# Designs tried in a protein design run: designed miniproteins, single chains, continued (2). Part 101

Each design is a single chain, and the fold is of that chain. pLDDT is the mean over its residues in the fold that is shown.

## One batch from the design tools (miniprotein)

Design m7513
Fold by ESMFold2-Fast:
Structure m7513 (fold): chain A 75 residues (1-75)
Amino acid sequence: LAARLTEAQRAELAAFQARHTPRVRALIAQQEEPEARRELLELQIEAARLMAELDPSIDREKLEEEIEKARKELE
Protein backbone atom coordinates (compact mmCIF):
# COMPACT_ATOMS: atom_id res chain seq x y z
CA LEU A 1 0.00 0.00 0.00
CA ALA A 2 2.52 2.66 1.14
CA ALA A 3 4.91 1.67 -1.68
CA ARG A 4 2.68 3.37 -4.29
CA LEU A 5 2.48 6.73 -2.47
CA THR A 6 4.44 9.85 -3.41
CA GLU A 7 6.75 11.46 -0.84
CA ALA A 8 4.10 14.12 -0.13
CA GLN A 9 1.34 11.51 0.29
CA ARG A 10 3.55 9.45 2.63
CA ALA A 11 4.22 12.61 4.69
CA GLU A 12 0.46 13.22 4.96
CA LEU A 13 -0.17 9.62 6.08
CA ALA A 14 2.73 9.78 8.57
CA ALA A 15 1.35 13.05 10.02
CA PHE A 16 -2.10 11.46 10.40
CA GLN A 17 -0.58 8.43 12.16
CA ALA A 18 1.60 10.59 14.45
CA ARG A 19 -1.41 12.75 15.36
CA HIS A 20 -3.69 9.81 16.20
CA THR A 21 -1.40 6.98 17.43
CA PRO A 22 -1.28 8.09 21.12
CA ARG A 23 -5.08 8.49 21.21
CA VAL A 24 -5.63 5.10 19.52
CA ARG A 25 -3.41 3.42 22.14
CA ALA A 26 -5.33 5.12 24.96
CA LEU A 27 -8.67 4.04 23.42
CA ILE A 28 -7.50 0.42 23.06
CA ALA A 29 -6.67 0.44 26.79
CA GLN A 30 -10.24 1.69 27.48
CA GLN A 31 -12.06 -0.52 24.92
CA GLU A 32 -14.49 -1.84 27.57
CA GLU A 33 -16.12 1.63 27.55
CA PRO A 34 -18.72 2.15 24.76
CA GLU A 35 -17.55 5.73 24.13
CA ALA A 36 -13.95 4.57 23.66
CA ARG A 37 -15.04 1.86 21.19
CA ARG A 38 -17.04 4.42 19.15
CA GLU A 39 -14.11 6.89 19.07
CA LEU A 40 -11.68 4.11 18.07
CA LEU A 41 -14.00 3.05 15.22
CA GLU A 42 -14.25 6.65 13.95
CA LEU A 43 -10.43 6.98 13.96
CA GLN A 44 -10.12 3.67 12.07
CA ILE A 45 -12.69 4.94 9.54
CA GLU A 46 -10.72 8.19 9.04
CA ALA A 47 -7.49 6.22 8.51
CA ALA A 48 -9.17 3.83 6.04
CA ARG A 49 -10.71 6.69 4.04
CA LEU A 50 -7.37 8.52 3.93
CA MET A 51 -5.72 5.34 2.58
CA ALA A 52 -8.45 5.05 -0.08
CA GLU A 53 -7.79 8.68 -1.13
CA LEU A 54 -4.03 8.03 -1.40
CA ASP A 55 -4.24 4.57 -3.03
CA PRO A 56 -6.61 4.42 -6.05
CA SER A 57 -6.35 0.59 -6.10
CA ILE A 58 -8.55 0.47 -2.98
CA ASP A 59 -12.21 -0.27 -3.76
CA ARG A 60 -13.87 2.77 -2.16
CA GLU A 61 -17.41 1.41 -2.63
CA LYS A 62 -16.49 -1.83 -0.82
CA LEU A 63 -14.72 0.19 1.91
CA GLU A 64 -17.82 2.36 2.50
CA GLU A 65 -19.98 -0.81 2.68
CA GLU A 66 -17.71 -2.28 5.39
CA ILE A 67 -17.76 1.05 7.28
CA GLU A 68 -21.58 1.05 7.36
CA LYS A 69 -21.62 -2.57 8.59
CA ALA A 70 -19.14 -1.73 11.38
CA ARG A 71 -21.18 1.30 12.47
CA LYS A 72 -24.41 -0.74 12.57
CA GLU A 73 -22.72 -3.47 14.66
CA LEU A 74 -21.53 -0.85 17.15
CA GLU A 75 -25.01 0.73 17.47
Scores: mean pLDDT 70

Design m7514
Fold by ESMFold2-Fast:
Structure m7514 (fold): chain A 77 residues (1-77)
Amino acid sequence: SMMKELEEHKKRFTREVQAAAQKAYEQGRWDAVQQIEQLAQQMGELYKQALTASEEEAKKILKEIDEIVEEIKKIAA
């Protein structure tokens, strides 16, 4: 089910984002915290688009979200 995949993927990204933001916050990197928050908001919009997209488009959107998650992790490193 695409809905199940989207929900599971969203739960995983939420965990990754929270961990990254927490790390940046503890290090006093406020610019990184704000950047992570902005990227998280962008991911939320992409998930919303995936819900109304075709299966092919939804898969492309999930790939874009995966790339944003990796960017967030790099910002937090």
Scores: mean pLDDT 82

Design m7515
Fold by ESMFold2-Fast:
Structure m7515 (fold): chain A 75 residues (1-75)
Amino acid sequence: SARHSALSDRILAAMKEIVETNEEVQKAYNEFMAAMNDPNATEEEINAAREKYIAALRKAIAPKIQAINAAAKAA
């Protein structure tokens, strides 16, 4: 359980860092929030913005997960 907790904590920290520092993720998040708060936005437009945000997160987190796994093996 200790290894599982440590890995989860590192993943959460990486997600937080990405949200706070990655401009593409922040831009996609802001676009998604704007769509959610726009009374003229269609469900399709909101879903498109959500998909873009999820894609940005996946692209940003993938190398971070790889780096965390590599560091864990090196330690």
Scores: mean pLDDT 76

Design m7516
Fold by ESMFold2-Fast:
Structure m7516 (fold): chain A 64 residues (1-64)
Amino acid sequence: SNAEELRAFLAEAERERRPDAELYTRTLQLGGRLVSSSYDAATRTTTMVFELPDGTLVTVRLRH
């Protein structure tokens, strides 16, 4: 919710770019809005980009 918490979360999310449902949930809790999505059939992975209220982008990958 505050800018320092958002920066800490983003640093962690950037390090942990893996298929992760928890990262998806946390991004939504921080007010993340979906701006793009793509699906890779070879890996069965959906890659989503969310924009946080401060304009920062978070990449989330979910495996089906």
Scores: mean pLDDT 71

Design m7517
Fold by ESMFold2-Fast:
Structure m7517 (fold): chain A 90 residues (1-90)
Amino acid sequence: DEEFRRRLEELERRARDGDPLAQRVLDQLRGLDPPQQRALLDRYAERREINRGIAEILRLIGKAFDNKLAGKDDEEELKKALELAKKLLE
């Protein structure tokens, strides 16, 4: 399965780039059968999407803080952070 191979290669690249979650998932793939490996990769993809959402929320909060320190409006960044948080909690 090309998609399975692509996901595995992407996971390996992320682990090499220092992603500790990717490394943990690679370690867990050892000794699993193919259906279990696919299920684990699906869970990793879901977790990664959630983690990206959290990282973006934190980035927006940080930018809002920097903008406020610079005497700029921070409302737009805070609004975007709130909308992303609502989407993740949905």
Scores: mean pLDDT 76

Design m7518
Fold by ESMFold2-Fast:
Structure m7518 (fold): chain A 60 residues (1-60)
Amino acid sequence: MEALRRQARAIAEFHDADEELVLEMLTRAAAGDVAGALAVANEINKRLGGATGGAAAPPA
């Protein structure tokens, strides 16, 4: 868990993503649940789309 938490924090800071979602994605991937990891990655991508890469990025 320590290594996964450090990776999740680094990824979250680097990509301005939700650390909890990144940690869940990494945890699922480490457990061999690739499909579950992809589902969480899709949720991260949806949230990031609203923040920076998405058309929904606010002017505020």
Scores: mean pLDDT 69

Design m7519
Fold by ESMFold2-Fast:
Structure m7519 (fold): chain A 103 residues (1-103)
Amino acid sequence: EAEKKEKEIKELKEKIEELKKLKEIFEEILDYIEKTGSGLDKEGINKFRELVANNDITLEKLKSLLKKNGPYRQELIDYLRARIEQIEEAIKLLEEKIKKLEK
């Protein structure tokens, strides 16, 4: 019983750390976009929408689509902010689960 709880808590803590790292990387991309004025061009926005539809969004793929002064900046910013909020909500749910297991 105790060993099962310890293992579950460890797995949840590892998942929280992975989510925290992912959040930090999305925040770094947002900061990069804000500092450089980078966005998506017409090709980039079409590819971005395709990646979203196929659930194939990765940080490397997003970075590769960024162009200096790309006009489709706001849609990318809105997406990244929504992802950060989703990650924060996921972390809170996992932290609540750990708290219940720790009693």
Scores: mean pLDDT 79

Design m7520
Fold by ESMFold2-Fast:
Structure m7520 (fold): chain A 73 residues (1-73)
Amino acid sequence: DAEAALAALDAALMPEARAAHQTYLESTDPAEIAAAKERYLALVEEVARAAVAAGLLSEEEAREALAALRAKM
């Protein structure tokens, strides 16, 4: 389940990634939304790679979660 894998990634994220996601959801400034989205996606991709290397997620779970996240954002 891509949603479950995404939730696991979120739990492993640094506070900076969660803050960027909150800015993306709450901001009404298009430039701030775009910057927060790019920062959040970059941090989630980094954490996903680290989680796969640590055995917390499979490569398939990480790939599906990232694809689902990009599709929503």
Scores: mean pLDDT 73

Design m7521
Fold by ESMFold2-Fast:
Order: structure tokens, then C-alpha cells, then sequence
Structure m7521 (fold): chain A 87 residues (1-87)
């Protein structure tokens, strides 16, 4: 279950790429939520929570288990927001 040094480096690089993708997805979701008429207070709360989780991933990208847990939580929040936007 422990990764080699090479595998850890590859994982960190992959996490950096995922962070950029997630950042773009969050921005687009927030934009879409506003266009669909969700309350600004609710949008701000989702944005803040997702940005905090994204920050956690950035700060802990060497901790594979923690990154995975934070990524899963971020996906849960994104799915909740998508459901509110699209039903």
C-alpha cells in the first residue's frame, strides 16, 4: 500500500493537475448556479466550502489518504450543487 518515491512524485503531479481541473469546475458551477437563480447566500456558502476543501487538498497533496478524503467530500458538495441547479 505504500507508494515508492517515483509513484509519490507521479501522484503529486496528478493531484496538481486535478486541483486545476477542480478549480475550473468550481468556477463554472458557481457561474451556472447564479444563472439558474439560486440564492446568493447559498451560492456563497457552497463556494466557500468547496474552496476550503480545495485548499486542504493543496496543503496536503503529499498525504494520499487525506487528499482522497477531501476530494470525495468536494465531489459530494459539487453533486449537491449540481442537483440544486439541474434537479
Amino acid sequence: MELSEEEKEAFIEHVDELIEILKERIEKLIEQARKEGLPEEEIEKFKKEMEELLKGIKENKEDIEKVKALFDKLNELASELIDKIFG
Scores: mean pLDDT 79

Design m7522
Fold by ESMFold2-Fast:
Structure m7522 (fold): chain A 66 residues (1-66)
Amino acid sequence: MEKIRKEALELARRVLDEEGVPQDVKDRVLGYVDNMTKQDPEFVASLSDEELRKIVRLIATHVLQR
């Protein structure tokens, strides 16, 4: 579980850096990803890197629109 959480958060950080989102948005998106790994670790483990990258971008877009 710890490995899945760490890898998901590292990938999310990389995606957010590539998208150039502000720090407040990064913190919120990372918090959401962290919560997903805690609430549904099997779902997160089932995602490919590309699927997780897409989900992170969708969350960031949603957070930016708020």
Scores: mean pLDDT 78

Design m7523
Fold by ESMFold2-Fast:
Order: structure tokens, then C-alpha cells, then sequence
Structure m7523 (fold): chain A 65 residues (1-65)
């Protein structure tokens, strides 16, 4: 329960970072490790499970805006 809630909070923070135009050129691996994920692969998988889209897709949408 606590770990699921903590991870959901980290994923929500990651989404906020990815939607910030200031971070459109930030490497996804740096964002993933900065949020406490062990790898970009783990971050991508869990992000897709939570939001239905990849971190790269969210960052690309922020770039288009």
C-alpha cells in the first residue's frame, strides 16, 4: 500500500517534470534516476502502467506546446 502510493507520487512528479517546457531536452534517464527509479526501463514500464502513455510521449507533447 505505502510503496504503491509512494511510487504513484513519484510517477505524478515525473509527469509534471515532463510537461514542463523547461525540461523538454532533459534526458529521460536523468529524470528517472532523479525520481529514485533504478533504471529508465523500470520508469518507462511503471509510467505506462499508470498513465497509459510512455514518458517519451509526454515529453514530446510538451515540446509541441
Amino acid sequence: MEEEERERRRLERGREILLDPRNVDAPLSVIATGLGFGSLRTFTRRFKEEFGVSPGEVQEEARKK
Scores: mean pLDDT 79

Design m7524
Fold by ESMFold2-Fast:
Structure m7524 (fold): chain A 69 residues (1-69)
Amino acid sequence: SKKEKLKEEAEKLAEELEREYVRRVILEGEVITREEFREEFLKKVKELAKKLGLSDEVAEEIVEEIFSK
């Protein structure tokens, strides 16, 4: 299903974004809050949802699932 595909892509994106944030914190000395990380992740997942023809609400649901685990 499209929702399952979005979840799979979102999980991959979360891993990539987490690695990039760790790199930026260590190398650039950036201070990134959990809220800033989540907001950036949500924006990217919403973009993926639009490409798959899914609503922003589905993207928000998937982001919540990933962050609640």
Scores: mean pLDDT 78

Design m7525
Fold by ESMFold2-Fast:
Order: sequence, then structure tokens, then C-alpha cells
Structure m7525 (fold): chain A 68 residues (1-68)
Amino acid sequence: MLSRDQFLQQLTQLIQGWQQAELAGDVAQMQQQIDQIQALVDSADLSPEERAALQEFIDWQRQRVQQM
């Protein structure tokens, strides 16, 4: 499992990449960033509350990407 610090660093970088892709309208990059965030969340030792919040974010962004 990733350390908490490694998890937070990678999550922050992926979220920043996703935000930049969304501003650019780069659907392919948005999909890649969301998939990487999902993989990171799946591999991380998170509380149920943290996992639920991150999964809600992922699910919402996947729905938005499908509409673009």
C-alpha cells in the first residue's frame, strides 16, 4: 500500500492534471486522469468516509466526461 503522504501527493497531482484537462476540453486526458484517480483510490488504505467522498467525485466526473 502507498504511504499516506505518497497517496496525498499522487492524488493532488492527478486532480490538478484533471482540472487542466477539463479547462482545455481534453476528454481523453480527463478520462486518463479519472482512471488513474480510481486506481489510486482502489489501492489506498482509506477510511470509509474518505473512500465514499472520492468515489462520489470520480462517479460525477465520469458522468460529465460522457456528456462532452
Scores: mean pLDDT 79

Design m7526
Fold by ESMFold2-Fast:
Structure m7526 (fold): chain A 62 residues (1-62)
Amino acid sequence: DKVNQLLVKIARAYLEGNEEEAEKFAQEALDLDPSWGPAVRAARAAAYSLQGKTDEAARLLA
């Protein structure tokens, strides 16, 4: 699925510190199907958690 490919790209971009590219892919995923919002947030939260940004990850899941 195209959205699943974008979720992987979002997580990778955040892990690489490329927030602008991550937000671009997040917007593309949401434009394709807004119901994927929770999955997009989960991918972002996972990337932040792996970087040790636990507080930021928790905020995204709230």
Scores: mean pLDDT 74

Design m7527
Fold by ESMFold2-Fast:
Structure m7527 (fold): chain A 94 residues (1-94)
Amino acid sequence: SAARQARLQAATSEALRLLGEAAARAEELYKAGDFEGAREVWREMVRRLEELFARYELSPAERAALRHMLIATARLEIEDERVLEMFVEELEAA
């Protein structure tokens, strides 16, 4: 339905914004030598992503598709492979 597509689009836009904010902060902390702080930024982002999944009432298939999209986007946007690896590890652990 149009309402379902609008909901999924809103969820996707919000998830991409969360990724961008978390990536910038995690990379800043990692470059400063705060590796535990960088990982905690990703844990908080994943917690917010789970809340977003519940709030938008996303199906398991929609959640999986959005997780894959976030990983693909992160691979294009995150410059440091170690920061990217932390994100993937925390996302997969949830």
Scores: mean pLDDT 89

Design m7528
Fold by ESMFold2-Fast:
Structure m7528 (fold): chain A 69 residues (1-69)
Amino acid sequence: SMEEEIEEIEERVREALAILEDPSASPLEKTKALFVLLAEQSELEYLKRKRGFYSPREQEILEEIEAAQ
């Protein structure tokens, strides 16, 4: 379902953001986390094209991704 897709995206974004905020994470781990955020941003764009709009939850996730760059 759409809700399950958004939940999965949110979980992956949350995990990537946690790595970026972790002072013990290696530069390689942080680089991989940034690529995850870019991939999830692309997934959100795909869902918007499919439905014609971002939901408030998707918009919030997108804002968190953009703030991390």
Scores: mean pLDDT 82

Design m7529
Fold by ESMFold2-Fast:
Structure m7529 (fold): chain A 58 residues (1-58)
Amino acid sequence: ANPDIVELGKLVSDARKAAGLPPREYTSEEEILAAVEELAPYMTKETVESAKEKIKSL
């Protein structure tokens, strides 16, 4: 497993918890990117920007 995918999954999981949403597994970069965009209001601007940049570098 790519450690960046693991880190991104954790960031999204934390954002889902902040949004009061149930746990979800992420199996692809596309799913993680979509989740970052969906949960952006529950994350800091810096975290969203860093996550998107990291996804593009995968």
Scores: mean pLDDT 75

Design m7530
Fold by ESMFold2-Fast:
Structure m7530 (fold): chain A 99 residues (1-99)
Amino acid sequence: AREHLEQAKKHFKQAVEALKQGNIKEAYEHLLKAGEHGKKALEELGLPELAEKFYEEVKQVGEKVKELAEQGNYKEAVEILEGAGETGVGLLEKLIEAS
C-alpha cells in the first residue's frame, strides 16, 4: 500500500507539472498512472469497491481536465486537478495510516 501511495503521489505531481507546461496527453497519462497506483493501494488494504470507485473518479477528473485544457481553460483544469489530487492523496494517506 505505501509503495503504491508514493507512486500515486509521484505521478500526480508529474501530471500537474505536465499540464502547467501545456502537455495535455502527458498530464492525462500520469493522472491515469496515479489512479492505477491508488487503486492498487486500496486493493492491498482490502477495499476493492473503494478501489474501483477511486479509479473511476480519477478517470472522470482526467476527462474533465483534458476537455478544459483542450478548450484553453488551463487555469480551471489545473485547479480541478490539484484539488482532486489533494483529496485523493489525503484519503489514501489516512486509510494507510489507519491500517
Scores: mean pLDDT 84

Design m7531
Fold by ESMFold2-Fast:
Structure m7531 (fold): chain A 93 residues (1-93)
Amino acid sequence: GPVPEAEPLSDEQIAAYVAALDTLIAEGRLEPEKFREIRAKVLGLESVEELYSPDPELRGRLQQLDVQIENHPAVRASLRAAERLWLERQRAA
């Protein structure tokens, strides 16, 4: 049957996530674990390990919320800035 529709993230939750991303980028902190930690927090998870849960109901809910996050213009802008900084560092190394 269809996975139950996830409750959408609030504008405040999205704004907090964007602020956390922008802080990491400003500090030059591009470690993948830091991005996973702030993603888990915005999704309301108790631990980073829940991002990889085998539970199909949790996976379906996370997939719906991931689509919301990934399609948000402010989130996309912050992630593009992180990607550019990462690529510039890789070229300089």
Scores: mean pLDDT 78

Design m7532
Fold by ESMFold2-Fast:
Parts: sequence; C-alpha cells; structure tokens
Structure m7532 (fold): chain A 100 residues (1-100)
Amino acid sequence: SPALAALEQALALLAKPRPTREELLRVEVGVAVFRALVDENAASFSAEQLAELRRLLAELTELVRRMMEAHDAGDWETLRALAAEMAALLRRLVAILEES
C-alpha cells in the first residue's frame, strides 16, 4: 500500500532525535502524498470520513510548519513533542485510508 509505505517512511524520520531540515521536507512531501491519495479516492469515503481525513491533513500541514520553525530555532524539545503529535495523527489518517 502506498499509504502504509509513506507512513513507515514518515515514522522512521519522526523517530530521529534531531532530524535534518531535508528529512523534515521529506515528511512534508509525505503529507502531500497522503493529500493526493485522499483526493484520488474521495468517492470511496463517506462524507464523515472525507471530512475527518481533510481535517487531519490540515492539522498535519500545520504541524509540519511548526516543526520547521522549531528546527530553525534549534528547539529540539518542541520538535520532539510535535513529532510525537504528527506520528499519532499520521497513524489515524492511515487507519481511515486502510479502513483498519
């Protein structure tokens, strides 16, 4: 599954104590891949599922922005906390995509 592969890659990057800016950009690309998968498969979801997926994608986009800001500030404690939040939201997103 493209969603599961993207999840595994993102989780591996988010588990790093000090990810590089390039690694955070790869997480941002992963969120864009999830957005494309949601849009391409929109007809396969209920209205409630689609609304939740779009809400999660908006939150993930904001978390990436905050993680980039924390990285640029050298705030590794905030970055780790945001990475944990992102991992939880990504798992929820992929669970809906896989219906598991």
Scores: mean pLDDT 86

Design m7533
Fold by ESMFold2-Fast:
Structure m7533 (fold): chain A 92 residues (1-92)
Amino acid sequence: MKEKKVAELKEIEATYESLDPAEQAKALEKAVELLLEGYGIEKKDLEEGNVEKIAEIIMEKGGMPEEEAREAAEKLIEDYKKLQELIKELLE
């Protein structure tokens, strides 16, 4: 199950540099979707910046300690915002 999502992400990475900006934006959107499904995190929780809820999901599904899960949640929210800005820039 996890292996299939990793294979899809690798395929996106391998072809990314050969894509035009519109196709690159679609590839990044697909990568975000695959990552969110992998973590079991809803897009709305990232958009709201709900560190507590995301950390709880990471703890429950990943078996991470609370402190590490909280740091991972904060990083994921930051990375998501940066990725959304990149997608927007590619589509402009």
Scores: mean pLDDT 70

Design m7534
Fold by ESMFold2-Fast:
Structure m7534 (fold): chain A 73 residues (1-73)
Amino acid sequence: SSSLLQKLQEVVALLNKAGQAIVNKAPPEEILKILDETMKKIEELKKVEEDPEMLKFLEEAKETVEQLRKQVE
């Protein structure tokens, strides 16, 4: 659905925002806040998504958030 596609686009936008914050040397607190928001969106989508390929994408996005968090913490 268009609503689901919009939420997936939000996850991509949040990941890009986190990447830009890292490149711009934003405070760790700001980067972690963006990563927390990204993780929340991923978890919300995983609860309602049944497509195996989309679930793989969401799991990979989750792993990316976890890796970026480790770099900041």
Scores: mean pLDDT 82

Design m7535
Fold by ESMFold2-Fast:
Structure m7535 (fold): chain A 68 residues (1-68)
Amino acid sequence: KFEEAARALGGVPAGEEYIPKYNQYALIAKHPDGSYVMGRYVRASLEEDLFEAPHELRLSKHTLVVAP
């Protein structure tokens, strides 16, 4: 699931965001050095009962902004 995918990105899970433009989910992981890594994956299907699998994991560092 999400936690396992975040660990595969080399960090601890910090959050998950949906990106409607690409129909993708963004996994956000925090490295021990305080930097953030974002990976994206595509849901296998839009149906809730179908599992989501990590696809197209792309790693980049960026600053996270938390909206209140």
Scores: mean pLDDT 46

Design m7536
Fold by ESMFold2-Fast:
Structure m7536 (fold): chain A 68 residues (1-68)
Amino acid sequence: MKFDELTEEQKKAYEALRKLREERGPDYIPSNEELDELAKKLGVSKETVRYAFEQLAADELRRRAAAA
């Protein structure tokens, strides 16, 4: 896990996306429009949100592989 290596902006986006998955379900994938809206709400770039989601998805994939 490389969460501690993320920038503060990336950590903020990561936590927001994790919360959305907790609220909407483990298979929730934000649309391109939802990524843009989240970036505006957090005051970060859309690329920052996209990168944070990729890290979240990779972390969850690793946890699922370890549990299988």
Scores: mean pLDDT 75

Design m7537
Fold by ESMFold2-Fast:
Structure m7537 (fold): chain A 89 residues (1-89)
Amino acid sequence: KLKEEVEKLIKEMEEAAKELISTGDPRDIARANRLLTAAQKYRELLKDPEKLEEFIKKVDEINKKMNDAILRGDFDAVKKARAESEKLF
């Protein structure tokens, strides 16, 4: 079920964030904060299954754009995909 998959994703993000924070490196702490922000967003979306499904579709679309841009070496497209991702959270 989608809810169970998203709950698992939230736990994985929170565990990854704890590991990053434990390094004490400012760059890792910044990555951890982004993961925690994403986890919080998914947790709020769990209250509305329709919005959650739409959100996941948007995330998947951005991830595909990002991967395609990386494979093409298109740095501007990578930046645009990153900005789209940041607007979601």
Scores: mean pLDDT 82

Design m7538
Fold by ESMFold2-Fast:
Structure m7538 (fold): chain A 90 residues (1-90)
Amino acid sequence: MEEEELRRKLREELEEVIKKLSREALAQLAEIYRALDRHHPDPLVREAAEMFEEAAKTKEATDLDPELEAEVARLAANLAAGVAAAEAAK
């Protein structure tokens, strides 16, 4: 029960983020979460990756927050750099 509520809350928060992001930013987040799930499998991480992938494919241009988009895109880029650094350390 508690886990189901946590999953629902996570989905709700992700939906709010999705509404404010461009297709490109959503695609970057999907790639990052896919890589995280690949390295350390987690159902919640996979669900987040799938949500971002679906949103990136189907999202139409809407009222987006450019500053929020830039910040999330920067976060995604930083996470991607971190994953690349971890691969290089392998």
Scores: mean pLDDT 71

Design m7539
Fold by ESMFold2-Fast:
Structure m7539 (fold): chain A 79 residues (1-79)
Amino acid sequence: MASAGKAGNLSVGVAEGASEAELRAAAVEAAKLASGLDEATVRSATEHSLVVAAGEDQEVLFARFPLEPLAAFGVLVDR
């Protein structure tokens, strides 16, 4: 499930057995909610990090942990 707090508080998780694509989709939705923008795109993804661009002015930087591979915790950053 995707969840987002007001700017700076983002947590993203998907069900056990979900795909990488589902985690990325949840991260995109969380970035859209946090930024207030209707468009967001995964800029880069690794097993340890996920970066989602929300327009040209904002990015969400998600950290991923080896014990929680289907979860990501991020911060909205202005550029």
Scores: mean pLDDT 68

Design m7540
Fold by ESMFold2-Fast:
Structure m7540 (fold): chain A 102 residues (1-102)
Amino acid sequence: SEKEELIKELEDTIADVKSLTETVVANLKKEGRDDEAARVEAVAKEVIKRLEELKKQVPSSTPEELKKIRKEVQELISRYIGEVLRAIGDSIQAELEEKRAA
């Protein structure tokens, strides 16, 4: 039960990261923020790869290892969100500086 629930949570998280990345990247590209879009794509790729690796470990994991996997998932989500917010912040900063130069 615990393992099946965690596998489903990992699958849902991977799907959510993919969906959010597609939306954020599309919006950044529309604003001409290609470097920021590339950074979001890069961190998403790394996070998804690690989440898929963790998912493969779940069936053979002990209860203590499952706790470590859950902690690493939270750290990966936090890292992903932090990098997305940083890219958006950098995009806003660039827009403000361009408007000041005009």
Scores: mean pLDDT 88

Design m7541
Fold by ESMFold2-Fast:
Structure m7541 (fold): chain A 103 residues (1-103)
Amino acid sequence: MSEEQLKEDYVSIMAALIAEPELQPLIDALLATQSPTVAHQLRVSLDVARDIIRMAADWIRSRLSEEQVKEAEEEAKKLAAENLDALKAQTEAVMRQSIALLN
């Protein structure tokens, strides 16, 4: 895997992590419509996914230079802002699918 590919992957992962606080109210609103048991199962699944994403970000960061990390973080901030509406729509779709699977 090239350093260029790692930097691109890091930008994508960091953009998602930067957008997370803006997505949390939408997630909380959707969970509030569900039973406590279903809401708890979804929260646990989200926490696991978040931990995996953070571990991936940490691993990639360890493989990049300090300059590449700074450049990627600036690009990620811009990408998060530009794609916030798309990330909200994707988050709602994934949450609704997960709710349907739990019945």
Scores: mean pLDDT 80

Design m7542
Fold by ESMFold2-Fast:
Structure m7542 (fold): chain A 80 residues (1-80)
Amino acid sequence: SREETLKRLEELYLRASEFSRKLFLDPNADPELIRQASDVAAQAFLLRQKLLRGEVSTAQAEEELERLEKKFEELEKKAK
């Protein structure tokens, strides 16, 4: 649903932002992982705004959200 997609986008934004912040504070972190995590957070935020404004359909937002969630999962695995 639209409400579930909005909630998932908010959760992804918060998780990716926190992940990027923690990497920024780690002197051994790969700067490229910080950049990519920040990009995921920014894309989740913008997609949520577009969905709120009716600029994208729920189906379009879900497809892009699934891509971003998969990308973020890959980044979390690389940080271990």
Scores: mean pLDDT 88

Design m7543
Fold by ESMFold2-Fast:
Structure m7543 (fold): chain A 69 residues (1-69)
Amino acid sequence: APQEEIDEEVRVALMEIYLALAKKSTDVEEIENILKKAQELVDSLPRVTPAAERILKELQDLLEKKKAE
């Protein structure tokens, strides 16, 4: 498999871990830091995958919900 495909798969898997961690967090600052790290991972990808877009949107939606509490 090309290195680029391996890197994309690994980064998406890491983003899924970040999403799971954010869902368990009650700290808005921690969720903001997780979203920032996920955004940096997406920005380093040669192409944004549908999975990466979904995870970013879920992180953004989660952060907005926690800020509204």
Scores: mean pLDDT 77

Design m7544
Fold by ESMFold2-Fast:
Structure m7544 (fold): chain A 60 residues (1-60)
Amino acid sequence: DEKIKKKLEVIEETNKRVAALWREGLAYAQNGDQAAMDAKWAQINAEIKETGEKMEKLEE
């Protein structure tokens, strides 16, 4: 199924981006910058939500 392959691609790309954001958030946490860490957490949540929306669009 072409749609299944596309969905897996979207998930893989999202996982890579989320991992990068998480590493950045940890660096801010190490420096005690909680506000910057919270901003990265919000970006992670937005990425997850957007991925869900992209998955729905691939279903038509």
Scores: mean pLDDT 81

Design m7545
Fold by ESMFold2-Fast:
Structure m7545 (fold): chain A 78 residues (1-78)
Amino acid sequence: MAAVDEALAEVEKAKTPEEASQAVNRLFGAAGAEIPPEGAERLRKAADEASQIVNEHPGLDGAKEAARRLAEAAREAA
């Protein structure tokens, strides 16, 4: 979970939507590497929810909220 926490911290530090997008991609990769295959469905559902948050709240704030949801799902799936 350290890699997920580190990636989430990078998202929180992001000052532009581009930086946040890159950090979210790293968070998704870290979560996918750390969770067992049986947790993949939970992570996929969280990714769908995160996508909806970004669509409704585009920009930096939406990306940060989406990242928090992904990190929480990854911790629960581990």
Scores: mean pLDDT 73

Design m7546
Fold by ESMFold2-Fast:
Structure m7546 (fold): chain A 87 residues (1-87)
Amino acid sequence: MKAVEIFRTKDLSEEEKKELEELLKKLLEEASKKSLELIKKEEERIKKEKLPPSEVRKVAVRTTAESLRLIGDAIDKALIETAEKVK
């Protein structure tokens, strides 16, 4: 199943829903912090090395993709771990 389909299930108990929300919040906060640190690090590198516009664009695309992947991985992990705890 896709993560979005699992997230909408009403078959989870109130405790399972609370555990999912807590896990999702913690993992998303961690992923968001890592994404921001990655963005800041790459921005500092661009400024320090004075990269040409073509290289700046490549770095921006790669950094954005990596940031989105971190967030996506956090969502999937929270949903999969919650699903594994369900009977």
Scores: mean pLDDT 75

Design m7547
Fold by ESMFold2-Fast:
Structure m7547 (fold): chain A 62 residues (1-62)
Amino acid sequence: SREEALKAAYEAARKVLDSGGTPEQALNAAYEAARKVDPSLSDEEAREIAFVATLRALDEKR
């Protein structure tokens, strides 16, 4: 589901950022996690989920 994909994307982005990764690396990890959890997502939907998840992860680290 989209909710599961968003959660997985958020967790992936946060893990990358916690390890000192860049926002770009976090976005890529979030995208891969979203697609893995929900393969039915279009490329656009997966990118939107990854972007939102990465922004939330970045905001929470402040």
Scores: mean pLDDT 82

Design m7548
Fold by ESMFold2-Fast:
Structure m7548 (fold): chain A 73 residues (1-73)
Amino acid sequence: KVEEIKRLLDEAAQSDPQTAVELLERARELAKGITDPEEKEAVKQAVIDALQRVTDPEVRAAGLRLLKAVMDA
């Protein structure tokens, strides 16, 4: 699950903005099911690191929604 989310983040970084948003929304659905604190922290850090390289507003918004889902799980 954590590995799949990281894979989606890596794919999003290499994709056009529309595809990146779709990949981040898929990661968000997966993140809602993460209950282990160690896994939550790993995903949270990966999302924060990915967001540092994002300049597109829609992609950034999708990434922030993903981060919120991880924090709220």
Scores: mean pLDDT 79

